# Ledger of designs, part 75: designed miniproteins, single chains, continued (3)

Each design is a single chain, and the fold is of that chain. pLDDT is the mean over its residues in the fold that is shown.

## One batch from the design tools (miniprotein)

Design m10596
Fold by ESMFold2-Fast:
Structure m10596 (fold): chain A 81 residues (1-81)
Amino acid sequence: SDKEKILKALDILLSVLDSEAERAIAAKDYDKAIALLEERIGILKTMKEMYASLGDEKKAAEYEAQLAATEAQLAAVQAQK
């Protein structure tokens, strides 16, 4: 379905944003890292809500865990700035 294709595309984007944020952190480019992590958080919130709406509680919980981890990472990066 078209919705499954969108979800797969968003998963790829999440992976790209994570890799780019890690590179920005390694380079100590904290402004770029913050922007990338904020974008990732937005997508994770959307994915969690979508899977919860589909009744896929396992996937919703997985994205909720990733959201919590990304929010903690954002807070840590903001503290280093």
Scores: mean pLDDT 87

Design m10597
Fold by ESMFold2-Fast:
Structure m10597 (fold): chain A 116 residues (1-116)
Amino acid sequence: SAVVGGRITVSNLKITVNADGKGTASGDVTVETEYGTLSGKVSGGARYGKKTNIVLASLDGKLSGSAGTGTVGATVSLKVNKDGSASGRVGAFVANDTTGKVTGAGGEASGTVTFK
């Protein structure tokens, strides 16, 4: 299938990191494509690098909206601030169930990190 460029925003990420640097992440996603918009909830695993102060998370979820229904697989890279806020970039592939097309998407991600 042809890949068409899209924009993804991941917001309200809640990331929990355990003492071993592993954790979980969950949040909201919106994808804008040429076929319309898809939105939903995403969740997955996270890892924190103490030396880089970066969280990497792999997220997946089911989406629905004006473009129909679909699924997303996304990777986010977030810089963690001293107050626990985090922001950075997201890259993703979105499979549209209605059109059968896969769209590559890039954009912004933000949320909060809690250390246990």
Scores: mean pLDDT 85

Design m10598
Fold by ESMFold2-Fast:
Structure m10598 (fold): chain A 99 residues (1-99)
Amino acid sequence: PNMERLEALLKAAGEAMLAFIAADPTYRATYDKLLAFSEKISKTKDNEEILKLYEEFEKQVPSSSMATVVLLGLGLAGIKITPIPQEVIDAIKKKKGKL
């Protein structure tokens, strides 16, 4: 079916993106920092500490676009990372959306 073929192509694209990320020193550093962030948030239940860890991670990444590319590559390749709690996402949006 076309869907099964599309899913296989997306997975192959994700694996190719991860190979590119591993070969590029700046993208690789962003990948390593993202995995370290995911590992740290998996070990805490404190939303304030998770928010602090996110702000620290955001400062260490050269651009939000690089983080987005790494997240897309991980998602397409089927690699799961620890999700940010909705309460922390809402706090981030509130800080960025207040004029």
Scores: mean pLDDT 76

Design m10599
Fold by ESMFold2-Fast:
Structure m10599 (fold): chain A 82 residues (1-82)
Amino acid sequence: GPLEEEIERLKEELVELLVEIGFSEEKARKIVDSFVNTLKENGASNEEIIEALRKIIEEIKKGASLEEAGQLILREYLRVIS
């Protein structure tokens, strides 16, 4: 549905951004897939996943480093599952 299509679009955008800041495409894809799948396994709604992905994307676009991107992903994961 439209929300699942938006999640796939945001996953691709995040992969591209992670590659731009220094991840390999394979590693970026594994990180993003693992993040979304783990949120789904912990009962996150499509809306919560979209919010988390958008927050990470916006912060990376503001100039986050490779290390800061990893910290952002962990922060959003912990926020959603708590």
Scores: mean pLDDT 87

Design m10600
Fold by ESMFold2-Fast:
Structure m10600 (fold): chain A 120 residues (1-120)
Amino acid sequence: MLPGRGRYTFELDGEVVVGESEGTSPLLALEWARSIVEDEGAVLKEGRLEFRRDGRARLTLVLEKDGKTYRIEVETEMDRPNAEPDFVLEASAETPEESLRLLEEFREAVERFLAAVEAA
């Protein structure tokens, strides 16, 4: 799990949920997005993962299905800065199958970041 305090925003067709907790994680947000793709056949229209030198991480995911838009935003902060350089991963998909593959790539990137922080 990513240590520290995070904030999240989840939007569904104009309904917004905002939270802050010590357990908020980009990995949890990716699991929510995966469930939406698997359950509804949604497509990842926007995915962005950013790790900064100051230890901040941000994940933005936008999924669409049948006129519904799901927006998941997570920001978390580590007590220690990341190793250089800053890291950014961006992706978009045209199908639910491609969306699942890209969400897995984001998950692997987050896990690699967590391993690098533990090694530092």
Scores: mean pLDDT 70

Design m10601
Fold by ESMFold2-Fast:
Structure m10601 (fold): chain A 68 residues (1-68)
Amino acid sequence: SMETMEEILKVAEFVAKYLLKQGYSPEDVRQKVRAVVDDLAKHYGLSPEQQQELFERADKIVDELLSE
């Protein structure tokens, strides 16, 4: 559902911020966030279309955080 996607994106942002504070490299943060998003999308049984939208939106969130 759209609400599930929004919750996954909130988790993605939280994880990205947490890993950056822990001193992980930007590259490691990107990989870890993508893995978390992928795992959650599979766990909640999201469609391929929803997974694609979710990856696009999560990548944008990570890009915005890394540009700060």
Scores: mean pLDDT 83

Design m10602
Fold by ESMFold2-Fast:
Structure m10602 (fold): chain A 62 residues (1-62)
Amino acid sequence: SAEQKKLEEALRKLAETIYREEGLPIPENPTVQEMVDILARELEERHGYSQEEIDILRKLIS
């Protein structure tokens, strides 16, 4: 759907920003799962999100 494509584009931009800020190489074609994983790590490590909160967010975007 158009909404799903916009969500995936937003997720990709967020993931690319995280990779750039951490000095990691940006994958050319990251999977949705890979982008979700890098975002979850960022939220946990730098923004104080709990594993429970991350699990709720994962369910909302699946």
Scores: mean pLDDT 76

Design m10603
Fold by ESMFold2-Fast:
Structure m10603 (fold): chain A 70 residues (1-70)
Amino acid sequence: SNSDQVNQLSQQMGMLVDQMNDVRNRNINSSIQTTRDAITPIQQQFYQVYQQMDSIDPQRARQIRNSLMS
């Protein structure tokens, strides 16, 4: 169902935000370049999941993204 899909994608978006925060914490004493290089692939995955949710429910996709990326 659309509700199950939205819930699954929302959880994936949340996990990716947590992963980006973990990478930032591990790289707190690293250069900006090192942190950026480590985060970039996770950020790309986040936007792929966002695009999938946007195709199902654009309004909800934006609401969830805004709540997680605040």
Scores: mean pLDDT 83

Design m10604
Fold by ESMFold2-Fast:
Structure m10604 (fold): chain A 81 residues (1-81)
Amino acid sequence: GLEKTLELLRKAIEYLKQGNAEKAIELLQKAQKEILTLDLPVTLATGLILRIIGAIIEAEQGNFEEAIKEVEAVLKTLESL
């Protein structure tokens, strides 16, 4: 549900702040799966998934600050629903 998705995203941000790409990416992949189970408009869900994919790519490249910004944007959008 939504609360589980928010928890996964918040945990991912914490691991990104620690420079732990492996754990952050695992949590972001879980968050992607959870978003697909939410009753969201397809266009909104697609946009959120693409931002998470972007965050994963940035984390894999060691661009943790950029990855955090993308995850925080997703988190803020979901918290405003």
Scores: mean pLDDT 89

Design m10605
Fold by ESMFold2-Fast:
Structure m10605 (fold): chain A 96 residues (1-96)
Amino acid sequence: SLQKIEDNGVAYTAYVLLEMIESDEDEKELKELAKKMLEELEKAIEEGQETEKLKKLKEALEAIINGDLEKAKELLESLLTEENLERLKENLEKAK
């Protein structure tokens, strides 16, 4: 289903952003990435693809842009289920 594909994409995006925050990635580069992702996400929302998960991802990206990394981390963690993280790790291990 399309919703499962979007859910997996949101979870993967949240995982990547969380890794960047936790790895003490350059804040300027993180903010520039978040701005680009927000523009793409806002376009998808305007095309009628708004879900609660996409709305939460938008709020997380806005928090990164505003320098509120604690709020961003809480929002991103809520988008990542333990099952989704385990599945992503299995897929990454199979790709190696």
Scores: mean pLDDT 70

Design m10606
Fold by ESMFold2-Fast:
Structure m10606 (fold): chain A 60 residues (1-60)
Amino acid sequence: SMEADPVLTTAQGKVLQKVLSKDINASRQEIRDAALRAGFDQESADRVADAGQRISQLNQ
């Protein structure tokens, strides 16, 4: 994001894409859990979850 939001790494972006491809309305917790299952730490999982929540909010 242009406003100091950190961009996701390619690997983090792939996890987010996988979750949202199955359910565009996936909850923050579902996205976070998917990132943790992919082997990311809690900080990285929170970043992926936050990015997913922004996308979900735009689809309301």
Scores: mean pLDDT 74

Design m10607
Fold by ESMFold2-Fast:
Structure m10607 (fold): chain A 107 residues (1-107)
Amino acid sequence: SAALEQIRALLDQLLATTDPAQQAALVAQIKALIDSIKDAKELLQAADLIEDVLRAHRAALSLEQQRALLELLLHAAKRALELGEGKEALEAIGRILRAIGELLDLE
């Protein structure tokens, strides 16, 4: 997916930046890409990319970067609610919220 490829590239840029203005711009761009996703499966793949980044790099991430990644996961959960109907959307919401819970509890 073009959206998933762009999200990955923007996540790499987010990890490399120390500029709060650039961080905010990258977060906004990733949110816009998440909002463009119309398929619950692709949305879950986007959430998996964000979770993998947060999990793999958590010890090296600033608190601001950790907050940005958690905000993106919450935004993906919100987008799953907007996709709204059917078993796949509910499963996506459940999985994203579980991932957030696990990341917030420990590592």
Scores: mean pLDDT 79

Design m10608
Fold by ESMFold2-Fast:
Structure m10608 (fold): chain A 80 residues (1-80)
Amino acid sequence: MEEQAALEAQQAQNNALATQLANLIMSDPSNPDNRAQRLALLRQRIDRLRQLAKQVRDTDPAFYERIQADIAELERQLNE
């Protein structure tokens, strides 16, 4: 796979998932179903990023650090 294309695709997917999360929060923030859906989407994002991190660990340290930062932010959101 192309690293640049993979990063761009992952960022596009992450942006789409962020939009979905925002929409769920706005529709009814007190609804426990919305929380469960948010957690599911966050876990999907983390899993995808971990796959990319494994592929780029030794080839692009800046890319790797960016992915790790994204994972850390998503993990923080999971604990909310």
Scores: mean pLDDT 70

Design m10609
Fold by ESMFold2-Fast:
Structure m10609 (fold): chain A 77 residues (1-77)
Amino acid sequence: SYEDALKVLQKIAYDAGYDYGKAVKLYKEGKISQEELDKAKSKRLGAQGLIDNEGRKEDREKLTKALEKGYEDGLKE
C-alpha cells in the first residue's frame, strides 16, 4: 500500500540520519576515518534526494522529520 511504502521511506530516512549522526560522533572521538564519515554523508545526501523528489508536501515533511530524528538519536548513541 502507499502507507506501507511511505513507512519504508521513513525508515530509510531515519536510518540514514542515524548512521550520519553516529558517524559524526565517532569521528569527533577519533574512532573512525574521514573516509568512513564521508560514506555516511553520501548516504544522508541520497536520503535527502529521495525527500526532495517527494511531490506531496506533507509526506516530504514526515520524511524530513524522520531524517532529523535519526541524526539526533545517532549523535546521542
Scores: mean pLDDT 87

Design m10610
Fold by ESMFold2-Fast:
Structure m10610 (fold): chain A 67 residues (1-67)
Amino acid sequence: MSEEEREKLFEEIEKKVDEIAKLYPQYRDGLKKALEYLKSRNFTPEQLEENLKNLDKAIEYLKKEKE
């Protein structure tokens, strides 16, 4: 995977984190720390994609809870 693809994955992760924080501001600090942790670790692109999938599932769950 190219450097550009890795940067795009982090951009998507940050976007997903922001969406969760908008739905539940109480999670903002926890999500921020989790994002910093992810950035501090040298995860593979595959691991970053897995994290994106987990965030998507969390967002869907939270949206249903809000509804």
Scores: mean pLDDT 72

Design m10611
Fold by ESMFold2-Fast:
Structure m10611 (fold): chain A 92 residues (1-92)
Amino acid sequence: RDQAITQLQNAVRALRVAIRAARRGDLRSAALLVQGAIRLLQQALSTGYNSSQVQQALDQARRALDFLRRGDGDQAIRQLRRAIQYAQQAIS
């Protein structure tokens, strides 16, 4: 549980920094941060802790990464906000 919470907190931090990068038009840095967050979310998911909420956060982060790769920063930011919301619900 504690390990999963730490991974989720680090994922949320990375996703917040990714939103800031995307807002500045730095979609490449945003994508790298989202890839890091996806890895942390996958590690949290493997623990079985709040699997449904963690899976939803992971799915939204993956969708955000697709939008960043397509150059759609606005859609990416919307998906990143949803990913953060699900990850925070998992911690609560």
Scores: mean pLDDT 89

Design m10612
Fold by ESMFold2-Fast:
Structure m10612 (fold): chain A 67 residues (1-67)
Amino acid sequence: IFTKILDLITAADIGNTEVANKKRQELLKELGLPEDATNEEIAEKIHELFPWLGSKEEILDILNKIA
């Protein structure tokens, strides 16, 4: 999960929007969330499953950097 988030950030940073979108969809499927899930919903789910990754707010900030 964390590795997939890093891959998504890296793809976005180098301007590879297609790869970034693909990684986001893969993350949504792995978390069991719908394709139209918001970054807030994704952050809540990650925090529930992996509380050691950081607070919901910290996870949300990471996801928002991709948008």
Scores: mean pLDDT 69

Design m10613
Fold by ESMFold2-Fast:
Structure m10613 (fold): chain A 110 residues (1-110)
Amino acid sequence: SLEDFKNFILELTDILQETLGKVVKAIEEGNLEEAKKYIEDGLKKIKELVEKAKKEFPEYSETLDKLLKVYEELYKKLLEIIDNNKDPEEMLKEISKVVKEALQEVNDLL
């Protein structure tokens, strides 16, 4: 149902929020390798949920593929930010920016 699909979108958002909480804490503690592992683990969870959703909501398959692409590009940018910035404050600022941009793209697909 449309309501079940909306609940699925909220589950994706919850995974992103959990991932970001762990990543922010790891960056603040200077543990950049752990931050990267949290990003990789979060993306894996998103991919697994999207593949499950494509089986349950075949009518939304195209939208789900577009959503997955937005999340994959976001998580790739998160890894690049950690690799390319040495200042934790600048990392967190850039993370906030790319997350806001990705959430806008998700909203535009719905």
Scores: mean pLDDT 87

Design m10614
Fold by ESMFold2-Fast:
Structure m10614 (fold): chain A 112 residues (1-112)
Amino acid sequence: DAEAFKEAWDRVAPLTTAAVKALLAGNYKEAAAAVLALIETLAALQAEGVPQDVIAQVAAMAASMVAMAASLHPDDAEARAVVDALNEAVARLAAGDTAGAIAAARAGAKAM
């Protein structure tokens, strides 16, 4: 559903942009916090009845953008940790483990 995707992306895009900008600036604590907010927003969309395929598409787009930003700091372990936390949270959300997804993103934010 193109309309459902647009509405979900409109809510997720500002958080994805915040994570990308923070990563590009080397502000990994801010990037991890933006990733947590992004996962919490995806969980809220799921609770509101947004289809899982729409959630998966929005999550994949956000993860791709964040990974691309982090690739500009290839030797920075904290940039990698932000991407790893997002990828783990997205994988858990795709498996239906919403609580585990939020916990993974929260652990990543706490480690910064």
Scores: mean pLDDT 86

Design m10615
Fold by ESMFold2-Fast:
Structure m10615 (fold): chain A 94 residues (1-94)
Amino acid sequence: SSMEEKLLELLEELRELGVEMLEEKGLDPTPLIQGAERLKEAIEAGDYETARTLALALASDLLALAREHNVPEEKVERIREVAREILELLDELL
Protein backbone atom coordinates (compact mmCIF):
# COMPACT_ATOMS: atom_id res chain seq x y z
CA SER A 1 0.00 0.00 0.00
CA SER A 2 2.98 2.41 0.40
CA MET A 3 3.61 2.08 -3.37
CA GLU A 4 -0.14 2.61 -3.97
CA GLU A 5 -0.07 5.74 -1.75
CA LYS A 6 2.94 7.05 -3.74
CA LEU A 7 1.12 6.30 -7.04
CA LEU A 8 -1.96 8.22 -5.88
CA GLU A 9 0.22 11.18 -4.77
CA LEU A 10 2.01 11.24 -8.17
CA LEU A 11 -1.33 10.97 -10.00
CA GLU A 12 -2.68 13.96 -8.04
CA GLU A 13 0.49 15.93 -8.94
CA LEU A 14 0.07 14.99 -12.64
CA ARG A 15 -3.62 16.03 -12.51
CA GLU A 16 -2.76 19.39 -10.86
CA LEU A 17 0.08 20.10 -13.34
CA GLY A 18 -2.14 19.17 -16.29
CA VAL A 19 -5.14 21.23 -15.10
CA GLU A 20 -2.87 24.27 -14.54
CA MET A 21 -1.32 23.85 -18.01
CA LEU A 22 -4.70 23.46 -19.76
CA GLU A 23 -6.38 26.35 -17.88
CA GLU A 24 -3.43 28.71 -18.63
CA LYS A 25 -3.98 27.92 -22.36
CA GLY A 26 -7.78 28.38 -22.16
CA LEU A 27 -8.42 24.65 -22.71
CA ASP A 28 -11.10 22.47 -21.06
CA PRO A 29 -9.50 20.32 -18.29
CA THR A 30 -12.59 18.03 -18.01
CA PRO A 31 -11.19 15.14 -20.15
CA LEU A 32 -7.96 15.16 -18.09
CA ILE A 33 -9.90 15.20 -14.78
CA GLN A 34 -12.07 12.28 -15.99
CA GLY A 35 -8.99 10.35 -17.22
CA ALA A 36 -7.20 10.87 -13.88
CA GLU A 37 -10.31 9.67 -11.99
CA ARG A 38 -10.48 6.48 -14.12
CA LEU A 39 -6.76 5.88 -13.49
CA LYS A 40 -7.28 6.41 -9.72
CA GLU A 41 -10.15 3.87 -9.73
CA ALA A 42 -7.97 1.29 -11.54
CA ILE A 43 -5.10 1.80 -9.03
CA GLU A 44 -7.47 1.53 -6.02
CA ALA A 45 -8.98 -1.67 -7.54
CA GLY A 46 -5.48 -3.19 -7.92
CA ASP A 47 -6.00 -3.37 -11.71
CA TYR A 48 -2.44 -2.29 -12.52
CA GLU A 49 -2.59 -3.51 -16.16
CA THR A 50 -5.57 -1.19 -16.86
CA ALA A 51 -3.88 1.55 -14.78
CA ARG A 52 -0.71 1.27 -16.93
CA THR A 53 -2.75 1.59 -20.16
CA LEU A 54 -4.67 4.59 -18.77
CA ALA A 55 -1.47 6.26 -17.47
CA LEU A 56 0.22 5.92 -20.90
CA ALA A 57 -2.84 7.42 -22.64
CA LEU A 58 -3.13 10.29 -20.12
CA ALA A 59 0.61 11.14 -20.34
CA SER A 60 0.60 10.91 -24.16
CA ASP A 61 -2.46 13.20 -24.45
CA LEU A 62 -1.00 15.79 -22.03
CA LEU A 63 2.39 15.86 -23.80
CA ALA A 64 0.71 16.16 -27.23
CA LEU A 65 -1.42 19.11 -25.99
CA ALA A 66 1.66 20.73 -24.40
CA ARG A 67 3.53 20.56 -27.75
CA GLU A 68 0.51 21.83 -29.76
CA HIS A 69 0.01 24.83 -27.43
CA ASN A 70 3.71 25.79 -26.97
CA VAL A 71 3.86 25.07 -23.22
CA PRO A 72 7.24 26.06 -21.69
CA GLU A 73 9.87 23.26 -21.73
CA GLU A 74 10.26 23.31 -17.91
CA LYS A 75 6.54 22.48 -17.43
CA VAL A 76 6.66 19.77 -20.16
CA GLU A 77 9.71 18.17 -18.49
CA ARG A 78 8.00 18.16 -15.06
CA ILE A 79 4.91 16.46 -16.56
CA ARG A 80 7.19 13.94 -18.31
CA GLU A 81 9.10 13.19 -15.05
CA VAL A 82 5.92 12.65 -12.99
CA ALA A 83 4.41 10.44 -15.75
CA ARG A 84 7.65 8.40 -15.93
CA GLU A 85 7.61 7.83 -12.13
CA ILE A 86 3.95 6.68 -12.31
CA LEU A 87 4.79 4.21 -15.11
CA GLU A 88 7.90 2.90 -13.27
CA LEU A 89 5.89 2.29 -10.07
CA LEU A 90 3.11 0.55 -12.06
CA ASP A 91 5.72 -1.73 -13.68
CA GLU A 92 7.02 -2.63 -10.15
CA LEU A 93 3.44 -3.55 -9.09
CA LEU A 94 2.80 -5.70 -12.20
Scores: mean pLDDT 88

Design m10616
Fold by ESMFold2-Fast:
Structure m10616 (fold): chain A 117 residues (1-117)
Amino acid sequence: EEIFKKIEEAIKEIEKHGEDYVRQKADELLAQGTPEAYVEAAYYYIALSIVYYKKGDFEKAREWLRKAAEALEQALRLGDTSDEVIRLAENVARMLELMGDYPTAQRLRELVEEARA
């Protein structure tokens, strides 16, 4: 599963280079404003969320997942309706629901349904 591998690779980058490095890289990708950059940024934000969740900082973990959702929303709005982006968005929505952020999860799910139409 390519999505799982990309998440693992992003987590390894955090382990190797630190959280601040990966955060800066993700923010720079957001600034590029392309679908490809938004998707790559989403993987880094998901990895940051997982790292904070493991540290017991659920508030920060949820904040990073919201950033991942926002990046994926932009990719979908710019026309990246690939299977990878749809499946990644569904996974992020599920994680947000598990962390109690239902409004963000619902908005992301609605964009996925629009992309499938």
Scores: mean pLDDT 88

Design m10617
Fold by ESMFold2-Fast:
Structure m10617 (fold): chain A 112 residues (1-112)
Amino acid sequence: MPDEEQLVSQILQDLQSDNSLVRLEALGKLQYIQLYRPELFEKHKADIEKVLEKLAEEDSNEDVRFEAAQTLKLLGNKKATEILKNLPKSLSPESQEAFLKGFREAEEFFGD
């Protein structure tokens, strides 16, 4: 649907934001789509995986790297397991709030 395509496009843009909290909100939205709209996720998997690999390997924020790597691991990406071994096991409170906000905003968008 056009609105769902616009949401995915906006998420991909937000993952490239200069603001780490905006990137974490976008990762939360992606997590919702992966769990509850898997066909929409699969349609865009190649573009999503490319951005997530860059974030997991190169992002300046450890919490962004952690969440990107977690999503990649669920996609079966072999690099994700090695990345996760070297990262903290918990997010900061601010990062956790941003991620959950994004997840909830996606839930509200789909009317779930």
Scores: mean pLDDT 85

Design m10618
Fold by ESMFold2-Fast:
Structure m10618 (fold): chain A 70 residues (1-70)
Amino acid sequence: SPRDAAVAALDATFDRLLADASLSPTQKMLLWTAEVTGLLLEAKRAGDEETVEALLRRSKEHHARLLEQA
């Protein structure tokens, strides 16, 4: 589904950024924020409220995790 694909894309970006030792915490947060913003904008333009809600919920979980990674 579009929702599952969007959440999977967000999760893939999170996993990649979390594993990348070459990036600072600030760089990881900026790149992750860009991905979240892009996916949310696409879902909003499509009128897909279910995907918007799922992305917002999932992004809050990822945001908390990235802030904890020092």
Scores: mean pLDDT 83

Design m10619
Fold by ESMFold2-Fast:
Structure m10619 (fold): chain A 75 residues (1-75)
Amino acid sequence: SSFSQKLRDLATKVQNKKVTPKQVRDFLRELGLPESVQKEVLKYVEEALKNLDSNPKLANDYISRAVKLIADGLR
């Protein structure tokens, strides 16, 4: 699938709690992102997962930030 589709799929899996931090790390490593960017993305994904049930808007904001970091890290 295209990179944009992979990012949409990742966002959907995070929203549905169908992804682990390890799976996200493996995905980021496959993309060749710097270790520092991988750590920042993982922090946002962890915060999103923590907030999905109590504050979905905040969780989605973290997911959006994670997606943007991934996209920016590949340039």
Scores: mean pLDDT 82

Design m10620
Fold by ESMFold2-Fast:
Structure m10620 (fold): chain A 68 residues (1-68)
Amino acid sequence: EDEKVIESIVKHLRDIYGLSEEEEKEFRRELKKLFQENKDASDTEKLNALSLKVDEFVRRVEEERRRR
């Protein structure tokens, strides 16, 4: 279940930002770790943690693109 959510998010970001395969691998690793750290959290807390991690990653990608 979590794996499918992770793949869905990674695919969405790939389609929007054109992530490299290396960036996708890195992000999958980060999301998998996040889900493990929050396994006992409420659904709301899991979604909030996920939202923050996605926002952080998107910010890093956008920041890099904006500089160039």
Scores: mean pLDDT 75

Design m10621
Fold by ESMFold2-Fast:
Structure m10621 (fold): chain A 89 residues (1-89)
Amino acid sequence: GSGPGDTPGGSRALTRVMEAVREASKEAVPEAIGAALRAIGEGWQAKLDLRKAGIDPGSPEGSERIGRAMEEAGRRAVEEIRRADERAK
């Protein structure tokens, strides 16, 4: 794929983050989008870090590492979105 979200772990993480954004109250949506963009940025950073380490991001190992980084970033983003939603209420 063309981005970190194309890995299996990245796809699952993006799906969970997008579900949290969709479920957020209208007033929390801008902060929710910000959290989602930060999670995507962490996936891109993981891909760059792998290249610097000499690991092919498209390899099974690289894909797993990017997916793991995206899953972790996605969990943080979902928590940020939930907190933003609670603050908006």
Scores: mean pLDDT 77

Design m10622
Fold by ESMFold2-Fast:
Structure m10622 (fold): chain A 84 residues (1-84)
Amino acid sequence: PLTELTPELKDEILKKLEEEKKQTIEQLKKDGSPQSYIDAVNLTYQGIVYLVKDNNPKKAKELFIQAAKVLGEDEEVIAQIEKS
C-alpha cells in the first residue's frame, strides 16, 4: 500500500534527507548561524534516519531531545517530546 515504505522508497527518502541536511547546514553557515543550530540540524536528521531506516523511534526520540536541548528549548517542550 502507498502508506507503507518499501526498501527502495526508504533508500530514496534517506538520500533526500542527506541532501536536505547538507543544504540546510550550508545555508546556516552562509547566514552566520550559531554552531548550536548546525548541531541541532545534525541531531534531528540523525533521529529521522533512525526512524526511517531502523524503525527505531526510541533512539530517534533521544536524538530529538538532544537537538531541543542544544537549541535551549524550555523544559516543557523537552518533556512534551519525552511523552510522545
Scores: mean pLDDT 77

Design m10623
Fold by ESMFold2-Fast:
Structure m10623 (fold): chain A 97 residues (1-97)
Amino acid sequence: EKLERFLRVSALAVSTIIAVVTGVKAGDVSEEDAQRIIDLLNEAIDAAEKGDFEKTAEYLRQAAEELRRVADGLSNPETAAFYRRLAERVEKAAEEL
């Protein structure tokens, strides 16, 4: 159970980091916004490794809020929808811990 939760959090965090880094390269996400999201996801991974899923959920919720803020700043509706769906997945993962 704990190992499975840790692996699920890690997989989601890594895929989200890849999406955000790709967004910086595409010019959709600022480096500052990306760094905040990456830092929060790294903190979520660290908390999950320690078995602190309450802290993991808090960091994931904060990362989801930052992803929604990024989406709200985007002029392209398709790109904005992508980051909103990503935020929803991260928030759902926090709820399922």
Scores: mean pLDDT 88

Design m10624
Fold by ESMFold2-Fast:
Structure m10624 (fold): chain A 86 residues (1-86)
Amino acid sequence: STEEEKIKKAEEYLKLAEKNIDNVEEAADYIAKALEELGLSADEAEKFTKELIDFMEKNNITGGWSKEAIEKAIEKIRKIIEEKKK
């Protein structure tokens, strides 16, 4: 698929993550799918996840994936998409 098609699918997955933010596991799955569409390797996706976990720990957010972590993931992925559109 073209880069534009991959970006569009990633954006659609981010919208699904936002809609399912109250179901953290489902939202996290959509985040993973968005990262896969953008062509991030498993190692790059893991690094991204670790950065989110560090953000959560610094802000006293406990219990793994949270709504705040999902929101932060969406923000970071949108920035990646913006860079790809340049």
Scores: mean pLDDT 74

Design m10625
Fold by ESMFold2-Fast:
Order: structure tokens, then sequence, then C-alpha cells
Structure m10625 (fold): chain A 58 residues (1-58)
């Protein structure tokens, strides 16, 4: 039914929003590490930003 289809679409959107929020939190933590002088976080930050971009672009 249309109601079931809408429920499924809303669930998928919620999962995408939750994942983007998770990636944003990871990016913030990695940026804090870089600011503190931990350069090993740079590659991990690039990966997180790439994953976030992939979710936005599909």
Amino acid sequence: SLEEDIREALQLMKEAVDRIAELNAQAAALKAKLAAGDTSAQAQLAEVEAQKQALVNG
C-alpha cells in the first residue's frame, strides 16, 4: 500500500540521516585530533568525508 511504501521510504531516510550524523561526529572528533597535533587522523578524516559525500550523491 502507499502507506507501507511511505513507511519504508521514511525508514530508509532516517537511516541515511542517522549515518550522516554519525559521520559528522566522527569528522568532528578527527578534526579535534588534528588540531591537537595528531596527524595520523588526516587520512581517516578524508575517508569519513568521502563516505559522507557518497551518501549525499547516492
Scores: mean pLDDT 84

Design m10626
Fold by ESMFold2-Fast:
Structure m10626 (fold): chain A 74 residues (1-74)
Amino acid sequence: MSLVERVRKELAAALADYRAGRISPEEFRATLQRLLDRALAETDPAEREAVLGLLLEAAQEFVALELERRRAEE
């Protein structure tokens, strides 16, 4: 399994768990950070770029969900 395939699966699972309320925002952030550290250690520029793209999409969705949660608290 390539780094891209592994990251895609881990992000899909983490996003599903976060949407379902099974993991905290802090746990989701920890997953993003761990995968970012792996991406930055990747020596193949094409794989690194692909993983960073997946992380950006996941981070954007996470921020959107967090903004909606905070709006409900205001």
Scores: mean pLDDT 80

Design m10627
Fold by ESMFold2-Fast:
Structure m10627 (fold): chain A 70 residues (1-70)
Amino acid sequence: SPLEERIERLRAELEELQAKIDQMNADYKANKDKLTPEEARKYSIEMLNLVADQTDVWVELRRLERELER
């Protein structure tokens, strides 16, 4: 089903975004004391963008899953 294929692609996209978020969090924790205020700010902006992207994908996935349940 094209709908099921789209759901599978969105799930894969969520996994990729989560992996990026987890890697960035690990990198931040490892380097927190070495970051300049400017680098920390850039990191925060990048993290916020990734979380926003993850939220958008999650919302789309939930809409499609509900459509599949109909």
Scores: mean pLDDT 86

Design m10628
Fold by ESMFold2-Fast:
Structure m10628 (fold): chain A 76 residues (1-76)
Amino acid sequence: SAQVLTLIQQSEQAVQAKDADALKKVFNQAKALVPSEADKLDVAFNEALNYFNAGNYDGARTVLRSAFNEVGVLLE
């Protein structure tokens, strides 16, 4: 969906900017779109945040792409 594509774009921009607060906001928007997946999104956020805090931005991007692709399937 267009909403999922926007979230992926915003999450990539947040990682590029090294902005953890922006990343958290993107996950909150995703949880609003798919409340049934809130717990799974919280787990994915914490995993991405661990990579992000370790300076492993590619690891963070991998987790983000996986989580939002799964959300995209559920919205279609």
Scores: mean pLDDT 80

Design m10629
Fold by ESMFold2-Fast:
Structure m10629 (fold): chain A 64 residues (1-64)
Amino acid sequence: DVAEQVRKLVAEMGKEYLSREEAIDIIMEVTGLSRAEAEAIVNTSGKEYLSEDELIKLVLENAL
């Protein structure tokens, strides 16, 4: 479960909000996408910091 894997990685970081770079690294880890592809996904949010729920939503909406 992709959402479960994202929650696990976010919990390991111990942060309420993730930076853009941290979000990119998590997307790459859970999806196997390249950095360029992960950056494109994070860019759709328009945010510099993402919550766990926002990151899960981005991954689920863009992992087709």
Scores: mean pLDDT 80

